# Designs tried in a protein design run: designed miniproteins, single chains, continued (5). Part 80

Each design is a single chain, and the fold is of that chain. pLDDT is the mean over its residues in the fold that is shown.

## One batch from the design tools (miniprotein)

Design m18773
Fold by ESMFold2-Fast:
Structure m18773 (fold): chain A 85 residues (1-85)
Amino acid sequence: MKKLVDLIANTGIDSLKKGEIPDPLQVGKWAKYFHKKGVSPSTAYAAGSAILIAIDKGLITKKQAYSLSGKQYEYIGKKILDSLK
């Protein structure tokens, strides 16, 4: 499980640093779902960006993305935010 969330976070960081911006409307939909699972709005949006990039690149399915815990979304989002300083 740790390897998958690290893969999602690192792939998201690499894509965002290259200027590969995911669809903001789709990111917002994922962020809203993560916020319902206890993730703060800014962290949820960062996690939503990474999750959508991972789905678009075929690294995870939508079903797998929905199956993660609030703590896993929080971990992904915080790692994204810390990398984009």
Scores: mean pLDDT 84

Design m18774
Fold by ESMFold2-Fast:
Structure m18774 (fold): chain A 112 residues (1-112)
Amino acid sequence: MAEEILELLKKAKEAVKKGKYEEAVKNLEKALELLEKATDLTVEELEEIYKAALEVIKLLDELRAEELEGIYLLRKAVAKATKEDEESVKRLAKEAVLRALREAIELLKKKL
């Protein structure tokens, strides 16, 4: 599942670079659906997906990508400092990716 989501994000990034915003939206919406259904992704896999989603946002709004990354890193640092369990860290990572994908879709829809 992680590999399929990453491939969809790679296709979305290439579509954005080519100005194919409708194609990018379709790939991101499919990635979002797969991520919402995923229950077995590791924190490491979620962070790789998050990085790929931020790369799509960076092409559209670099400052917003930096803000989202900063927010996630701060929340992750707090979770580590408070000794949060693995399930809580995984939930935080998944929420960060879901938000990034939704924001990427909204940014692209403004270009249509």
Scores: mean pLDDT 85

Design m18775
Fold by ESMFold2-Fast:
Structure m18775 (fold): chain A 91 residues (1-91)
Amino acid sequence: SEFAERLEKIVKENPNASEKEKLEYALELARELGDEITVLAYETVLETGLPGEEVAERFRPAVEEGYESGNLEEAVKRVREIREELIEEAK
């Protein structure tokens, strides 16, 4: 994907970046590409400290339904609801 290729380049150009800084680079790249679901995923990882894989797994049903239906606005709305659930669980 364009996101993965561009993120790999950014990380290679910043070899001393911390794990948090790498997540911040990924978030900024997602914002630049207008990928709202990926933005919400990285914002959730940074806010909760949960593993990216766990966040992605929780978002997966909403993301898959969005791709199958072509209704990305509803997918984003459902992802936002899941994000709020994860933030409350992490408190």
Scores: mean pLDDT 84

Design m18776
Fold by ESMFold2-Fast:
Structure m18776 (fold): chain A 102 residues (1-102)
Amino acid sequence: MSKEEKIKFVSEFLKLYNKKHPYNELLKEISEALENKDYEKLREILFSKAGDAKNEEEFIENVVNSIKDPEQQEILRLVIKVLQDDEEAFEKLKKKYEELLK
């Protein structure tokens, strides 16, 4: 799967997830930025939640911890990792997508 196909998958996943689960503003904003291919806006959204992160691990955890719901935190963590070309995160997100289709 190409990087563009993975980004399209993440966009479709978040769009469906946001329809079936309680509203979260950050997940909606990320979904809209991805759907519009506005990667500069996506960057602004993520960096606005990153605080004083010193490395990629701190960046992800600071962004994720801006959400209080543990399930939504895990979704956001997987989304960010897929956007960083993490294949394990992509496999986990595909399994969650299959569960959403049921």
Scores: mean pLDDT 82

Design m18777
Fold by ESMFold2-Fast:
Structure m18777 (fold): chain A 77 residues (1-77)
Amino acid sequence: SEKEKLLEEFEKLVEELKKALEDPSATDEEIQELLAKLQQKLKELYEKFGDDKEVMEWVEEKVRELEEKMQAALAKR
C-alpha cells in the first residue's frame, strides 16, 4: 500500500506537469513548483525502491517521456 501510494503520487505529479507544459495559461512559477515536487518524489522513490528494477525501469521511462515533452516546450520559447 505504501509503495502503491507513492507510485500513484508520482504518476499524478507527472500528469499535472504534462498538463501545465501544454497549457498556455500556466505560469513559469507553477511549472517550477511542480518540477520541485516531482524531483522530491523521485528522490524518495530512488531511496526506497532503487533496488526494485521493475519500478525503476517504469519510473525512468516516465521521466524520459517528461524530459522529451519539456524539451519540446522549451524549444517553443
Scores: mean pLDDT 80

Design m18778
Fold by ESMFold2-Fast:
Structure m18778 (fold): chain A 80 residues (1-80)
Amino acid sequence: VDELIEKLKSEDEGEVLEAARQIALLNDPSLFEKVEQALEKIKDPEVIKKIIDIFTLTHDPEAVAFAEKLKEKYKELLEK
């Protein structure tokens, strides 16, 4: 868990996306907040879009709800 939070702070897109995938699979809402905090620093629409897709593709209700929350929060950034 701590390792995943550290990977979310990485400058490497691949490490951030790997951590997001593992967090989505764990389906722990407390870790979703850490993903959201990481996205506040990333501000890259392509990375944000990939993370939304990761959570959507789990098909777990809580992960999908989190993906919809991110999609709404970053709507202006993603639809440009």
Scores: mean pLDDT 77

Design m18779
Fold by ESMFold2-Fast:
Structure m18779 (fold): chain A 71 residues (1-71)
Amino acid sequence: MTINVAAVVTPSGEVIAEKEGYLSEEELIALVEAAGHRVVALHSLGPDGAIIVTADGTLLYALAKKHLSTV
């Protein structure tokens, strides 16, 4: 399954990785791990997002562009 992503963010809104497009679960895990986080679980929220659980218990959010920038 592919997820429409623009960035991976922390709960505080800090951007830890950016890659725009449709990513597989494997590509999304690789992107987050390249940013220095160990992934232990990934939960799809449908076509436009996912919750990523890290080994330290932090939740990260893979989000489409429409969720990252509101004026």
Scores: mean pLDDT 77

Design m18780
Fold by ESMFold2-Fast:
Structure m18780 (fold): chain A 86 residues (1-86)
Amino acid sequence: SSQVQQLAEQTRTLVEEAVRAAKESPEKMSEKFLAAAEYLDQLAELNPEIKEQATKARDLLLSAANGGPRKMEEAVRAVREVVEAL
């Protein structure tokens, strides 16, 4: 649906902004990753076919928000896979 596509693009944009912010402020990166995790929960609810992928991506974003730059690349990749699956 168009709603799922819009939410997916918003999630992608927010994650890209978080990665950009990480170069200046890890705190801003964490805040944006936490917001993106909430959008992934909404995507999982709207599209059950991606529920497992979205839940995994959410958990990785939460881990990256608390765990620093080593987890950032894995979390970003997982979000990309969710968006591409839609």
Scores: mean pLDDT 82

Design m18781
Fold by ESMFold2-Fast:
Structure m18781 (fold): chain A 78 residues (1-78)
Amino acid sequence: GAIQTALTNYFMLRYGFDPPLAKSVAGEIAAKLGDKTPADVTQADIEQVLMTVFGFPPGTAHKYAVEIFEALKAAEAA
């Protein structure tokens, strides 16, 4: 889906993840966001996923959720 594709590209470009790892991580996040389009995703949705799926503490989840949210909004605008 659009979210998984956008996040796969984000993790590859921002963090240098190899394609299988980037796709796996992006897939976990996209699955927890459900059938939402990039337009329907909020920063709070991403923070909850990072805390629930990856066990990030709230401050760390907030920091990464800002970056991921901006990446999803950029993908929607393209």
Scores: mean pLDDT 78

Design m18782
Fold by ESMFold2-Fast:
Order: sequence, then structure tokens, then C-alpha cells
Structure m18782 (fold): chain A 88 residues (1-88)
Amino acid sequence: MEEEKRELRERAVELVREQLEKAVEEIRSELSEEELEELRELMEKTVEAFEEALRLAELPQLREAVRHLEAGDFDAAVEVLRPAYLAA
């Protein structure tokens, strides 16, 4: 089961990065180059925080989070992981 947890964590991190990259692309034309670089740094910190929550999550929570992320529902994925944040 550790292997499955690892694969789900890796998948979730990839999906979060993809979603954030799409969001940045959507607003790229509205931002200066400096603002875009600051946003990219914020994205990496967001990914790190999400990865930490995923590390603390149990298998059922990881499965649900990945499902929500694949559907593009970032808010639902965060809510599923909320108990892991509170336990930390």
C-alpha cells in the first residue's frame, strides 16, 4: 500500500502543477514579467504546501483528492485533505 500512496501523491502533485500552470497562462497577458515571476514562486510554495498535506493524508483521502484534481475541482481536493492539515 505504500507504493500506491506514493503513486497517488506523485499524481496529485502533477495535477496541482498542471492546474496552476493553466491558471497562470490564462492571466499571463494581464501580468508584467516581474509579477509573473513572483506568481511562479508562489506556485512552487503552494505545490510544496500541498505535497506536505498529501504526505500526511491516508490512502482514502489521497484517492478522493486525486479524483477531484482530475476533475479540476481544486477546492474539493483541499477540503478532502483538511483533516491532514489539522492533524499536523
Scores: mean pLDDT 75

Design m18783
Fold by ESMFold2-Fast:
Structure m18783 (fold): chain A 94 residues (1-94)
Amino acid sequence: SLALAAAYDFSQTLRLLTEQAIAGKLSADDLRRTATLMIRGLRDAGFLTEEEAEELERLVDQLADALAAGDSEKARQLTDEISRRLLAAARRRS
């Protein structure tokens, strides 16, 4: 499934970006921008509904806030939640 493959690729990329941000190699704002563009790309491809994309963008905002606060544990938990929701949405399109 193209939707499922795209969701796995996004999940992997988001985990890498989150770890780079925790390591101080990427700003919270750069992560927010990149993740938001990726979510919108999936929406435009028809892999996410408008509502699913909006919910994921809200979680990305929370992730960026956790990163800005230096809360690495919360950032990883939010990254896992975004990945779970993304994969669940992609399975509905498969």
Scores: mean pLDDT 89

Design m18784
Fold by ESMFold2-Fast:
Structure m18784 (fold): chain A 94 residues (1-94)
Amino acid sequence: DLERLLEILRKLLEYEVKKGIVNEEEKKSMEKAIEDLERNKSEAGALFAATVRLSYLLGLPDPLGIAEEILKLYEENKEEALKRVEELFKKLFK
Protein backbone atom coordinates (compact mmCIF):
# COMPACT_ATOMS: atom_id res chain seq x y z
CA ASP A 1 0.00 0.00 0.00
CA LEU A 2 1.71 3.15 -1.28
CA GLU A 3 -0.36 5.43 1.02
CA ARG A 4 0.82 3.52 4.12
CA LEU A 5 4.49 3.60 3.02
CA LEU A 6 4.26 7.36 2.39
CA GLU A 7 2.68 7.76 5.87
CA ILE A 8 5.59 5.78 7.38
CA LEU A 9 8.13 7.96 5.50
CA ARG A 10 6.47 11.19 6.70
CA LYS A 11 6.34 9.91 10.31
CA LEU A 12 10.03 8.89 10.09
CA LEU A 13 10.93 12.36 8.78
CA GLU A 14 9.02 13.99 11.70
CA TYR A 15 10.88 11.67 14.12
CA GLU A 16 14.30 12.49 12.56
CA VAL A 17 13.62 16.26 12.75
CA LYS A 18 12.40 16.00 16.39
CA LYS A 19 15.53 14.00 17.37
CA GLY A 20 17.85 16.48 15.60
CA ILE A 21 19.05 13.83 13.12
CA VAL A 22 18.02 16.01 10.13
CA ASN A 23 17.96 19.82 9.91
CA GLU A 24 15.30 22.01 8.20
CA GLU A 25 17.16 22.03 4.84
CA GLU A 26 17.52 18.21 4.85
CA LYS A 27 13.82 18.00 5.86
CA LYS A 28 12.80 20.04 2.76
CA SER A 29 14.93 17.80 0.52
CA MET A 30 13.40 14.63 2.02
CA GLU A 31 9.84 16.05 1.76
CA LYS A 32 10.50 16.67 -1.96
CA ALA A 33 11.75 13.07 -2.36
CA ILE A 34 8.55 11.75 -0.69
CA GLU A 35 6.40 13.94 -3.00
CA ASP A 36 8.31 12.53 -6.01
CA LEU A 37 7.55 8.96 -4.84
CA GLU A 38 3.83 9.88 -4.48
CA ARG A 39 3.70 11.60 -7.92
CA ASN A 40 5.42 8.63 -9.62
CA LYS A 41 3.25 6.13 -7.63
CA SER A 42 6.45 4.24 -6.80
CA GLU A 43 5.42 1.72 -4.12
CA ALA A 44 8.73 -0.18 -4.59
CA GLY A 45 10.69 3.09 -4.22
CA ALA A 46 8.73 4.06 -1.09
CA LEU A 47 9.28 0.57 0.36
CA PHE A 48 13.05 0.80 -0.32
CA ALA A 49 13.31 4.32 1.16
CA ALA A 50 11.28 3.40 4.28
CA THR A 51 13.37 0.24 4.87
CA VAL A 52 16.69 2.12 4.51
CA ARG A 53 15.61 4.85 6.97
CA LEU A 54 14.10 2.39 9.50
CA SER A 55 17.18 0.11 9.42
CA TYR A 56 19.48 3.14 9.81
CA LEU A 57 17.46 4.58 12.74
CA LEU A 58 17.31 1.17 14.46
CA GLY A 59 21.13 0.91 14.20
CA LEU A 60 20.98 -2.25 12.10
CA PRO A 61 24.07 -3.28 10.09
CA ASP A 62 23.95 -2.62 6.31
CA PRO A 63 20.65 -0.68 5.92
CA LEU A 64 21.03 -0.66 2.12
CA GLY A 65 21.52 -4.46 2.03
CA ILE A 66 18.44 -4.98 4.24
CA ALA A 67 16.41 -2.72 1.91
CA GLU A 68 17.63 -4.67 -1.16
CA GLU A 69 16.58 -7.98 0.46
CA ILE A 70 13.11 -6.60 1.33
CA LEU A 71 12.74 -5.18 -2.22
CA LYS A 72 13.54 -8.66 -3.60
CA LEU A 73 10.95 -10.14 -1.20
CA TYR A 74 8.43 -7.53 -2.45
CA GLU A 75 8.82 -8.83 -6.03
CA GLU A 76 8.03 -12.40 -4.84
CA ASN A 77 5.64 -11.77 -1.90
CA LYS A 78 4.38 -8.18 -1.57
CA GLU A 79 2.36 -8.83 1.62
CA GLU A 80 5.36 -10.31 3.48
CA ALA A 81 7.63 -7.41 2.42
CA LEU A 82 5.06 -4.86 3.69
CA LYS A 83 4.78 -6.86 6.96
CA ARG A 84 8.58 -6.69 7.44
CA VAL A 85 8.53 -2.88 7.08
CA GLU A 86 5.64 -2.62 9.60
CA GLU A 87 7.64 -4.79 12.06
CA LEU A 88 10.65 -2.44 11.74
CA PHE A 89 8.37 0.61 12.20
CA LYS A 90 6.88 -0.88 15.39
CA LYS A 91 10.38 -1.64 16.77
CA LEU A 92 11.47 2.00 16.31
CA PHE A 93 8.45 3.41 18.19
CA LYS A 94 8.69 1.00 21.15
Scores: mean pLDDT 87

Design m18785
Fold by ESMFold2-Fast:
Structure m18785 (fold): chain A 91 residues (1-91)
Amino acid sequence: MEELKKKIEEFIRKARDELLDKISQEVTDFTKPENQAKIDKLIDETSKKVLKEIKEFIEQNVSDPEQREELLKYAEKLIKDEKARVRLWVL
């Protein structure tokens, strides 16, 4: 169980690093409203992608419905926290 949580954390960390790289490549001026909207879109798209990846991982590795729900809630909380951190860093 703890090993599954660590793998979820790794998916989120990798997605965050990829997101920050994309933001650095696509955004030159963080003060412009259109660029803030673009950053929000990139954050949302990356969050959806990593959540889908984690859901597929859980489905493949966990048979118990209660454990699946607990791991999914854990992932959703971590993604929410990381989204807040990225916004604080970029805005």
Scores: mean pLDDT 81

Design m18786
Fold by ESMFold2-Fast:
Structure m18786 (fold): chain A 96 residues (1-96)
Amino acid sequence: EEEEVRRLEEEVKDATPEEVRELIVRYVEEKYGPEYAAVVEEIAKKAEEEVGPEFGAWAAAGAAALIQAKADTMSVEEIRELMEEYYRKVLEKLKE
């Protein structure tokens, strides 16, 4: 686990925002499964299309963190709803 995290940190340091998004989606798929990975990808793609690749990568990281914190207590659908609410709140702050 520590070696994988260290490799991810190395890759993220030189990676483009799009590469970071792909790395995060793959990590979620391997650890939590394809349904959770799909949620991360959907939110990240919406963020990328609406704001840009950097925001997409950030949204993917936020989604992965939420899944990591809540996967034991929440369904995929509940996590999707939480991510959409969180994404909306962040967009409101950016529109200031």
Scores: mean pLDDT 74

Design m18787
Fold by ESMFold2-Fast:
Parts: sequence; C-alpha cells; structure tokens
Structure m18787 (fold): chain A 118 residues (1-118)
Amino acid sequence: MVELARKDPEAAAKQIEALIKAGKTEEAVLLFGRVMSADPAAGRAVLSHLSPEARFIIVSEIINNSHDGSLALALHDIGPEALSTLTPEQKAALLKLIEEKGYLKYVPPEVYKVLTDV
C-alpha cells in the first residue's frame, strides 16, 4: 500500500474505497494509517482522490482512534485541504466528535478554521 500510494495515489485511493464498500472499514483505516505514518504527503494525495463519504469515514475513524497529541499530529498530516470539500454536516460531525472527546485544544488552527467555516 505505501509504495502504491507514493507511485499512484489514485489507485491507492480506489483500493481503500473498495475495502470500505466491502465492509472492511477497519482494514481500510489501518492501511491508510500506515501510509500517513510512512509518507504524510502520499497520504494527503490518497485523501484527495477519495469520495467525500469515504474521506469522512477515514477521518472520523482516525479522530475516534486518536488520543491527546496523536490527534494534533494526525490532523496536521491530514491537513485542511482534504477537509474543505466535506459537507457542512460532515464537518459539524467531526467537530462534535473532537469536542466530545475534549480534544478541541489539539486541533491545528487551519483545520479548526475549515471545520467551523460552514
């Protein structure tokens, strides 16, 4: 997956989306997490090729599985661009999840701006 994401992020995104459609969401999140850990730029490229629905699923699972400073790093690596194309309802749902965990203080300013701007 990491090598595929570096060479062809669109093909990597299609593989992740296929796993989500097959009900293998946990596997999709784990594979994506490995890409982000190895190469955040490749991870962001993969996110840009995911549908908004698949992107929302991946990001919400990352938030749900993150703690304290690990959330700050994860959101920094994801970046604001991938989140800007989510629907207002999806953005509100992510913000609510972060707030309910008490982790709002760990959100990068650029990401917070995108999640609160409509």
Scores: mean pLDDT 82

Design m18788
Fold by ESMFold2-Fast:
Structure m18788 (fold): chain A 88 residues (1-88)
Amino acid sequence: LDFLIPKTWTLEPEDVYLKHGETVTKTVTIDTGEKGKFKVTVSLRDSNGNEVASTSAVANEGETVTLTLTNTSGEDGIYTLEVTLEKL
């Protein structure tokens, strides 16, 4: 529903150096104080703010998820790792 804004939390962005084909793993514990299910999204952005990779999982409040991304951009460099939690 476009008139209903999902409740979303964004963790502090983290800069990581990744070579092409290198993987980064992020572990997230859902601790929002809200009951229910959450979509955990981890995104990798280049220096221009473009998303080059993303992955997601669904978990309950209090659960821990581990997500892995691969740098498929074709370039070595510094990328920004972003984590968002969206209440379902």
Scores: mean pLDDT 78

Design m18789
Fold by ESMFold2-Fast:
Structure m18789 (fold): chain A 86 residues (1-86)
Amino acid sequence: SGAKKIADETIKKMEDLTKKISKEGSPELAKEAQEALDEVKKKADQALKTGSDSAVVGDIANDAEKRGEELQKKLDEEVEEKRRLA
């Protein structure tokens, strides 16, 4: 269904970002990213199990995208700080 496709794509993007942060970011940022991913997975799984339509899953995806953008900015700041210290 459309809802499952949106959820799967959103989770994959967050998983890819979380892996990148775990490799390149601080342990603290990696923990924040993992917590955000776990929350998104829980919300998406609940929405899909309760028969929610693609609009509800779309809202979860939009919130996840904003959270991912914030995490990416934090990663960029940490990478830049490492560059200054080198």
Scores: mean pLDDT 85

Design m18790
Fold by ESMFold2-Fast:
Structure m18790 (fold): chain A 70 residues (1-70)
Amino acid sequence: MLSAEEARERLRAALEAALPSLPAELQPVAQTMLERLDTLPDWLVLGLLEAFERSPSLAAFLRAHGHLFL
């Protein structure tokens, strides 16, 4: 199983890679998630990675879970 730190790195890489291609309304959400990723509790980071892997796209993931970072 992935560690919480590995989950943070995977989410960070995905967000950074997608950030320039995200719709304008999702860019601040993605940026806030990147800024808060290191401060999130381990259980939440692991849950977010699992939700991201089950989402059809990063945009869909951010629309469903971005409210946690606003």
Scores: mean pLDDT 77

Design m18791
Fold by ESMFold2-Fast:
Structure m18791 (fold): chain A 61 residues (1-61)
Amino acid sequence: RSEAVLAIAQRAGELLAQAAPEDRPRLAELAKRAVQAASHGDLATAEELLAEMERLVRESQ
C-alpha cells in the first residue's frame, strides 16, 4: 500500500474518532470515499473529502 493511501486513511480515522456520534455515518462515508480516491491515485479528490470531514468536525466543536 502506498504511503499516500496510508496517510489519508490515518487522517480519516483521526477525524472519525473526533466526530460526534450523530455525524459518524456521514463522516464514515466521506472517509471511505477519500481512501478509495487515494487508492486510485486521485489525491486531489481525497484531500477535498478530508477537508469536508475536517469542516464537519470543526462545526460540531
Scores: mean pLDDT 80

Design m18792
Fold by ESMFold2-Fast:
Structure m18792 (fold): chain A 99 residues (1-99)
Amino acid sequence: EKYLEEFKKLVEELLNKSEKQVLPMTDEDIALLEKRLKEAIEKKDYVKAGHIYLNLGDYYAERGELEKAREYYQKAISYFEKANDKEGVEEAKRKLEEL
């Protein structure tokens, strides 16, 4: 559960950097999230994996890449369901419906 606090801080740092740019996150920022995602899945940290997919979905939604955003939100739902995180499932479904 403390991993969510550390993860939120990391995501907030990446998002804060993006707020200063006219364009979205760099390829390096996305690669870092993908690396953290792989590590979370390998460790069976499905809550963390769900949150990373949710953030990737948000990133692509803001870019207007709705098909990729939909795919990532669906993956977030899947991982939150594996974690039995009902709040995460509801959040990801809401974001998916807003697309």
Scores: mean pLDDT 75

Design m18793
Fold by ESMFold2-Fast:
Structure m18793 (fold): chain A 107 residues (1-107)
Amino acid sequence: SAAEERLVAVVARLTEEQGKVFDALKNKEPAEKILEIYEKMVRTMLALAREFVAATDDPALVAALRDVVDGLLDSVIAAMEEHKMPQETIDRARELRAAARAELAAL
């Protein structure tokens, strides 16, 4: 359906934003810069999720989008842990993930 095609397009944009954090981790950018990119990713992901929800009344597609965003956020935290980022950076990333999950649940 057209709504399913829109979900696929949004997921592609979400994974592009996740990729920016993965690239920064791979390039060994400073922790402060990685956290900056992560915060921008979270803000962009929430904006894309809100835009999608405003354009669709299908509860199953909204639930699927929430699951995708949640999984992408978990993957980024796991990557930060694997790259042995400072504990302070990981803790801040987890706080932002918790806030993002609350925002997604409210959609």
Scores: mean pLDDT 90

Design m18794
Fold by ESMFold2-Fast:
Structure m18794 (fold): chain A 73 residues (1-73)
Amino acid sequence: SHAEELKRRGIRETEEAGRRFGAAGASGAKTRSVGELNGLANESKDEKERKEYLEGAEEVERHGRRLVEELRA
């Protein structure tokens, strides 16, 4: 699904930003990806699609928060 693709992209971009720019990069990429997924959830007219975007956003947020903490350790 589109939500699954954006989730995978968000995780990948967060990891790449973390590799290149450290914790600040990972945090920024994570926040942008989560914002995009939440925005699409709000615009979705289908309940299943909205749920997939929200779950994707939560997964990117969890992954990104963990990565940021690891990079700061």
Scores: mean pLDDT 88

Design m18795
Fold by ESMFold2-Fast:
Structure m18795 (fold): chain A 84 residues (1-84)
Amino acid sequence: MSLEELRKKFEELLEEIEKLLEKIKDKKVKLEIEIDIGIALIYLGVANLLEEKDPEAAKELLEKALKLLEEALEKAKEEIEKEK
């Protein structure tokens, strides 16, 4: 997967998670997911700074950011199902 494809996937996952966060009633779970998103955004920011100098390191950081967002998405989906 290219850096551009990884960024597109990141944006798509983030948008999906943000829509789900609006539906979550448990404030603690919502905060935990928001923390995971914050950490993923830090990895994305560092990856963007490294892209021109070290594209391999940038890719590795983006893959870590994506994994955090995928874990945040699973937490959000599980909480919404629990609240139904």
Scores: mean pLDDT 84

Design m18796
Fold by ESMFold2-Fast:
Structure m18796 (fold): chain A 91 residues (1-91)
Amino acid sequence: SNKLKNLSKELVEAVNLNDEEKVNQIKSQIIEILNSSNNDALEIFAEEFRLNSLEVLSKINDNEKKTKLQQKLQEIYNEIIDTYRQSHLND
């Protein structure tokens, strides 16, 4: 989905800008798409998020800032994946 690819890019950019409100809005939209889509959507999101994260991180010359952003990106990614997995666990 082109929308999922665009949202993945916008999410990485919002995290880099420390725009918490926008991050939360985009996270919710991505989770909604993942929950309503086929299995391919998760793979598309994971790949696009990885590629956009690498691009943003490659532009940072300060190692401390780069490490901090990498950790934030990983946390946001994990939150999305965990939320998706929880919505598919029916106990």
Scores: mean pLDDT 84

Design m18797
Fold by ESMFold2-Fast:
Structure m18797 (fold): chain A 79 residues (1-79)
Amino acid sequence: DDFKKNLIISLQGAIDLLQQARPLLPAEDHPELDALLAEIQELIAELKTEPWTPENKKKILKRLEALDARFQALLSRLQ
């Protein structure tokens, strides 16, 4: 499904961006960045293995909202 494929590509792009941002963040923010990277990788794995049902779509969208908030918070600390 195009939506799922595009979502996986976008999440992989977010991983690349976070890895590039790591040396630009204060050391105290590295644990949160590493945790966010792990959560995004877990979400990609679930997108590849779990059935694409309405129930799972709702769960994934809620996780995306939480991950997006954390992503924006980390990016706001870049100078």
Scores: mean pLDDT 82

Design m18798
Fold by ESMFold2-Fast:
Structure m18798 (fold): chain A 100 residues (1-100)
Amino acid sequence: MSESQRLKEEAIRILEEVSKELEEEGTPGGKVHSAEMRKAVELARQGKLAEAARLARRVSAVLATSADLLRIAGADPEVVDRLLALSEQAERAARLLEEA
């Protein structure tokens, strides 16, 4: 198996995991971002790795911004940390797709 193929498969796995976590959140925002992550998976499966990476980075940035706003508003640190973790996973997937 090529390095490119391994990186792509790992990125798809991460995107699917992030999508599932966002769906389980049960919020309208979570549903929208979950759908965007599923679209990134489809783009990656079609070989459109650059487009998939851009979409994953966009979702990562939105999640990071949401975490910052919640932190400023005095939200539960556990909720903030969870959003930051999902943001970091989405960005990692984008980097793997860019390297593939």
Scores: mean pLDDT 86

Design m18799
Fold by ESMFold2-Fast:
Structure m18799 (fold): chain A 107 residues (1-107)
Amino acid sequence: SSDEQVRELIKQLKEAVDKLKEAVKNKDDELAIQYAVRISSLASQIRSLAPDASKETREEALKALEEALDTLKSLLPKLTPEVQEVAQEAIKTLQESIDYIKKLLEE
């Protein structure tokens, strides 16, 4: 079901955020870029499936996307300029996905 697919993507998003935090702590710019790109991809996929998901699953997705956004914003000052550029693109994609799902929930 679309709900099951969105819940799996939420799980993958949370794992990608945790891996990004670890990569930043270890000063591994290559892995940090990889996981920032993955976060963008996952956020975009969640947005694409959100119209077919239940209201409850959309609310779960919104919370996970907002938590990911807050985490990336908090990490941003700790990143090298190269990683910051990719992280800023991920922040933009997360914000666009949040705004879209909020619109779906408000009708």
Scores: mean pLDDT 91

Design m18800
Fold by ESMFold2-Fast:
Structure m18800 (fold): chain A 113 residues (1-113)
Amino acid sequence: MQELAEKVREEILNAKSEDEFIEAARKALSHPDPEVQRAAVEALLEKIYEKFGGLKNVSPEALGEEIANFLKRVTEGLTPEQRERVLAALREALKKIFPEYADEIFEVIEKNL
């Protein structure tokens, strides 16, 4: 299962177009394995953060809005239970990657979903 999570992370991070990124993320987030969903959420955040060149070049509000836009597309078709797990994984990933801004970014994400 760890090998599948690593493959999913690679597919998301190496996506060459927005469409490939969305398809890879949707496939991963619909997977029943919580480890695959967690890997997908972490890879999604890393790719969005890289696009903005880090928080030096973007506000927490702008970053939260961009994450919400991608989440809205990649969680389409998920069950309420799957969506709740994705949001829980997202909150954990945000605290790990952006500890000072995690709560502000998450609040913006929830408002834009």
Scores: mean pLDDT 75

Design m18801
Fold by ESMFold2-Fast:
Order: sequence, then C-alpha cells, then structure tokens
Structure m18801 (fold): chain A 62 residues (1-62)
Amino acid sequence: AEPTPLVQDLLAQGASEELAREIALQILQSHLATLQALVAQGNDWARAQAEEVQAEIAAIQA
C-alpha cells in the first residue's frame, strides 16, 4: 500500500516506518480533535477537513 503524504514526509526525514506512522497518527488525531471542536461550533468548512483527516488515519491504520 502507498504511504500517506505525511508518512512519506516523515520517512524522507529519516524516521523509521513504525515511528513515521506513530508520529503521523498522533498529529492527525490531534488535528481531528480540533476540527471536530470547530464543527461543533458551527464551522461547516471544518467538516470536510475532518472527513479527510479521518480517511488518512484509516489509511495509516490499515
């Protein structure tokens, strides 16, 4: 499977596959939490971004 762009960037910086995935998941999960809070506050643009971040998390966990 093709690594996600964030995982690819971390690998290019010399991180191991395991470390790259762990860091990417931490960043994406933190970002998702922020986007979900914005959606709850009525920011409709954040809904599309949250769906994209969820898809990236799912791809890394597969």
Scores: mean pLDDT 80

Design m18802
Fold by ESMFold2-Fast:
Order: structure tokens, then sequence, then C-alpha cells
Structure m18802 (fold): chain A 61 residues (1-61)
């Protein structure tokens, strides 16, 4: 039941760790959504989680 949220959070975090410092926020957001959807997450949920995570990552710089 929590599997989709957990999967989305993990895929987004992995994408930020790999690309957060080297790609634009827009490119990282797109990659995070694509990876989460490929892992079985709903696209709308993936976009919401990725948007919040990417924003938080950029604000910490």
Amino acid sequence: MLDELETASQQVADTLQEYGDTKSPEEVLKLAVEKAVAAGVDEELARRIATVAVRGWEEKK
C-alpha cells in the first residue's frame, strides 16, 4: 500500500544523487519522473514527489 510512495521517493532520491549537481533542475525533474514511472509509479504522483524533492535540493545549495 505504501510501496508506490516508497518506490517514487527512492527513484527520485537516486536521480538527485546522480544528476542533482550536474544537470538543470528541469532535466533532473524529467529524469526522476521517467525513472519512477518505469518502476511502476503513477505519473502524477511521480511528478508531485519529484517536484518537491528537486525544489528542496536546489534550496539547500
Scores: mean pLDDT 78

Design m18803
Fold by ESMFold2-Fast:
Structure m18803 (fold): chain A 80 residues (1-80)
Amino acid sequence: SAEELRERIERLKEEARKLRARAEELNDSDTIAAVELAEEKLRKAEEYLQAGDVEKARELIAEAERILRSAERGLAAKEA
């Protein structure tokens, strides 16, 4: 549903914010760039949801989630 997708976008935005803060503390430009890409995809997902294009919104949300999960793993590996 559109409501569930909006909730997912908000959760991913919060995850992106936290990951960006950690990356900035470590001066990890690769992770910062990945977070910025994910944030742009989430912004576009919101626009598609507002336009009623639920399928495109879902695809962009999935892409953003994949980018954030990959970036989080990469940052964790650098901290180990």
Scores: mean pLDDT 87

Design m18804
Fold by ESMFold2-Fast:
Structure m18804 (fold): chain A 131 residues (1-131)
Amino acid sequence: SARERALRLIERLRERTTVEEAAAILAEVFDEEFIKRVREGKFETPEKLREFAKELGYPVPVTLELALRYALALVAREAGIELEPGDLTALINADFFDPSSPLALLDEGLLDLAERNDFDPEVIARALLNP
């Protein structure tokens, strides 16, 4: 399933990167200007994710939720994980609707977590690597 494939990608990511390394990548994606715009109710795709989507031949993420899912895939690539065909598709379509799962933070809304913590890259990295 899409959920199982997304979970496998997260398991591989945890073996290849650290919270600090993932946070550094996320800080480049969700910079201070992006955070300011989001606080003003403006949803503009980060340039890093636009370039990443174009490179992979995927549509540009046009929502904050999709941007966070694309950012997870970008962190995986930067960590040296070769993205298999369908990994990003699985991550985009994964429904983590189980509040008792290790991915409860994603089920409660990765978007809500990010927004409540002002897109703090360390908080997002911890959630993505230790769901």
Scores: mean pLDDT 72

Design m18805
Fold by ESMFold2-Fast:
Structure m18805 (fold): chain A 70 residues (1-70)
Amino acid sequence: MAEAQAIVDEMTKDLPLSPEVRAKLVAEVARELARGIPVDLSTDSKKAAVLTALLLRAVARESPYSKLKS
């Protein structure tokens, strides 16, 4: 969890996010790390792509759509 927290803090340090949104992002990063999937933060473009994907996953988990699928 500490690594996931550090990654989220680095990507969102200048963004005014609520604690709930930060917690969701940390959980998503922790899941990716637990699966052995590296979070590529080598460029600003890659950071933006990763942040966007994590936010979309966090939103999808809370949406009715994700619960109605399958």
Scores: mean pLDDT 65

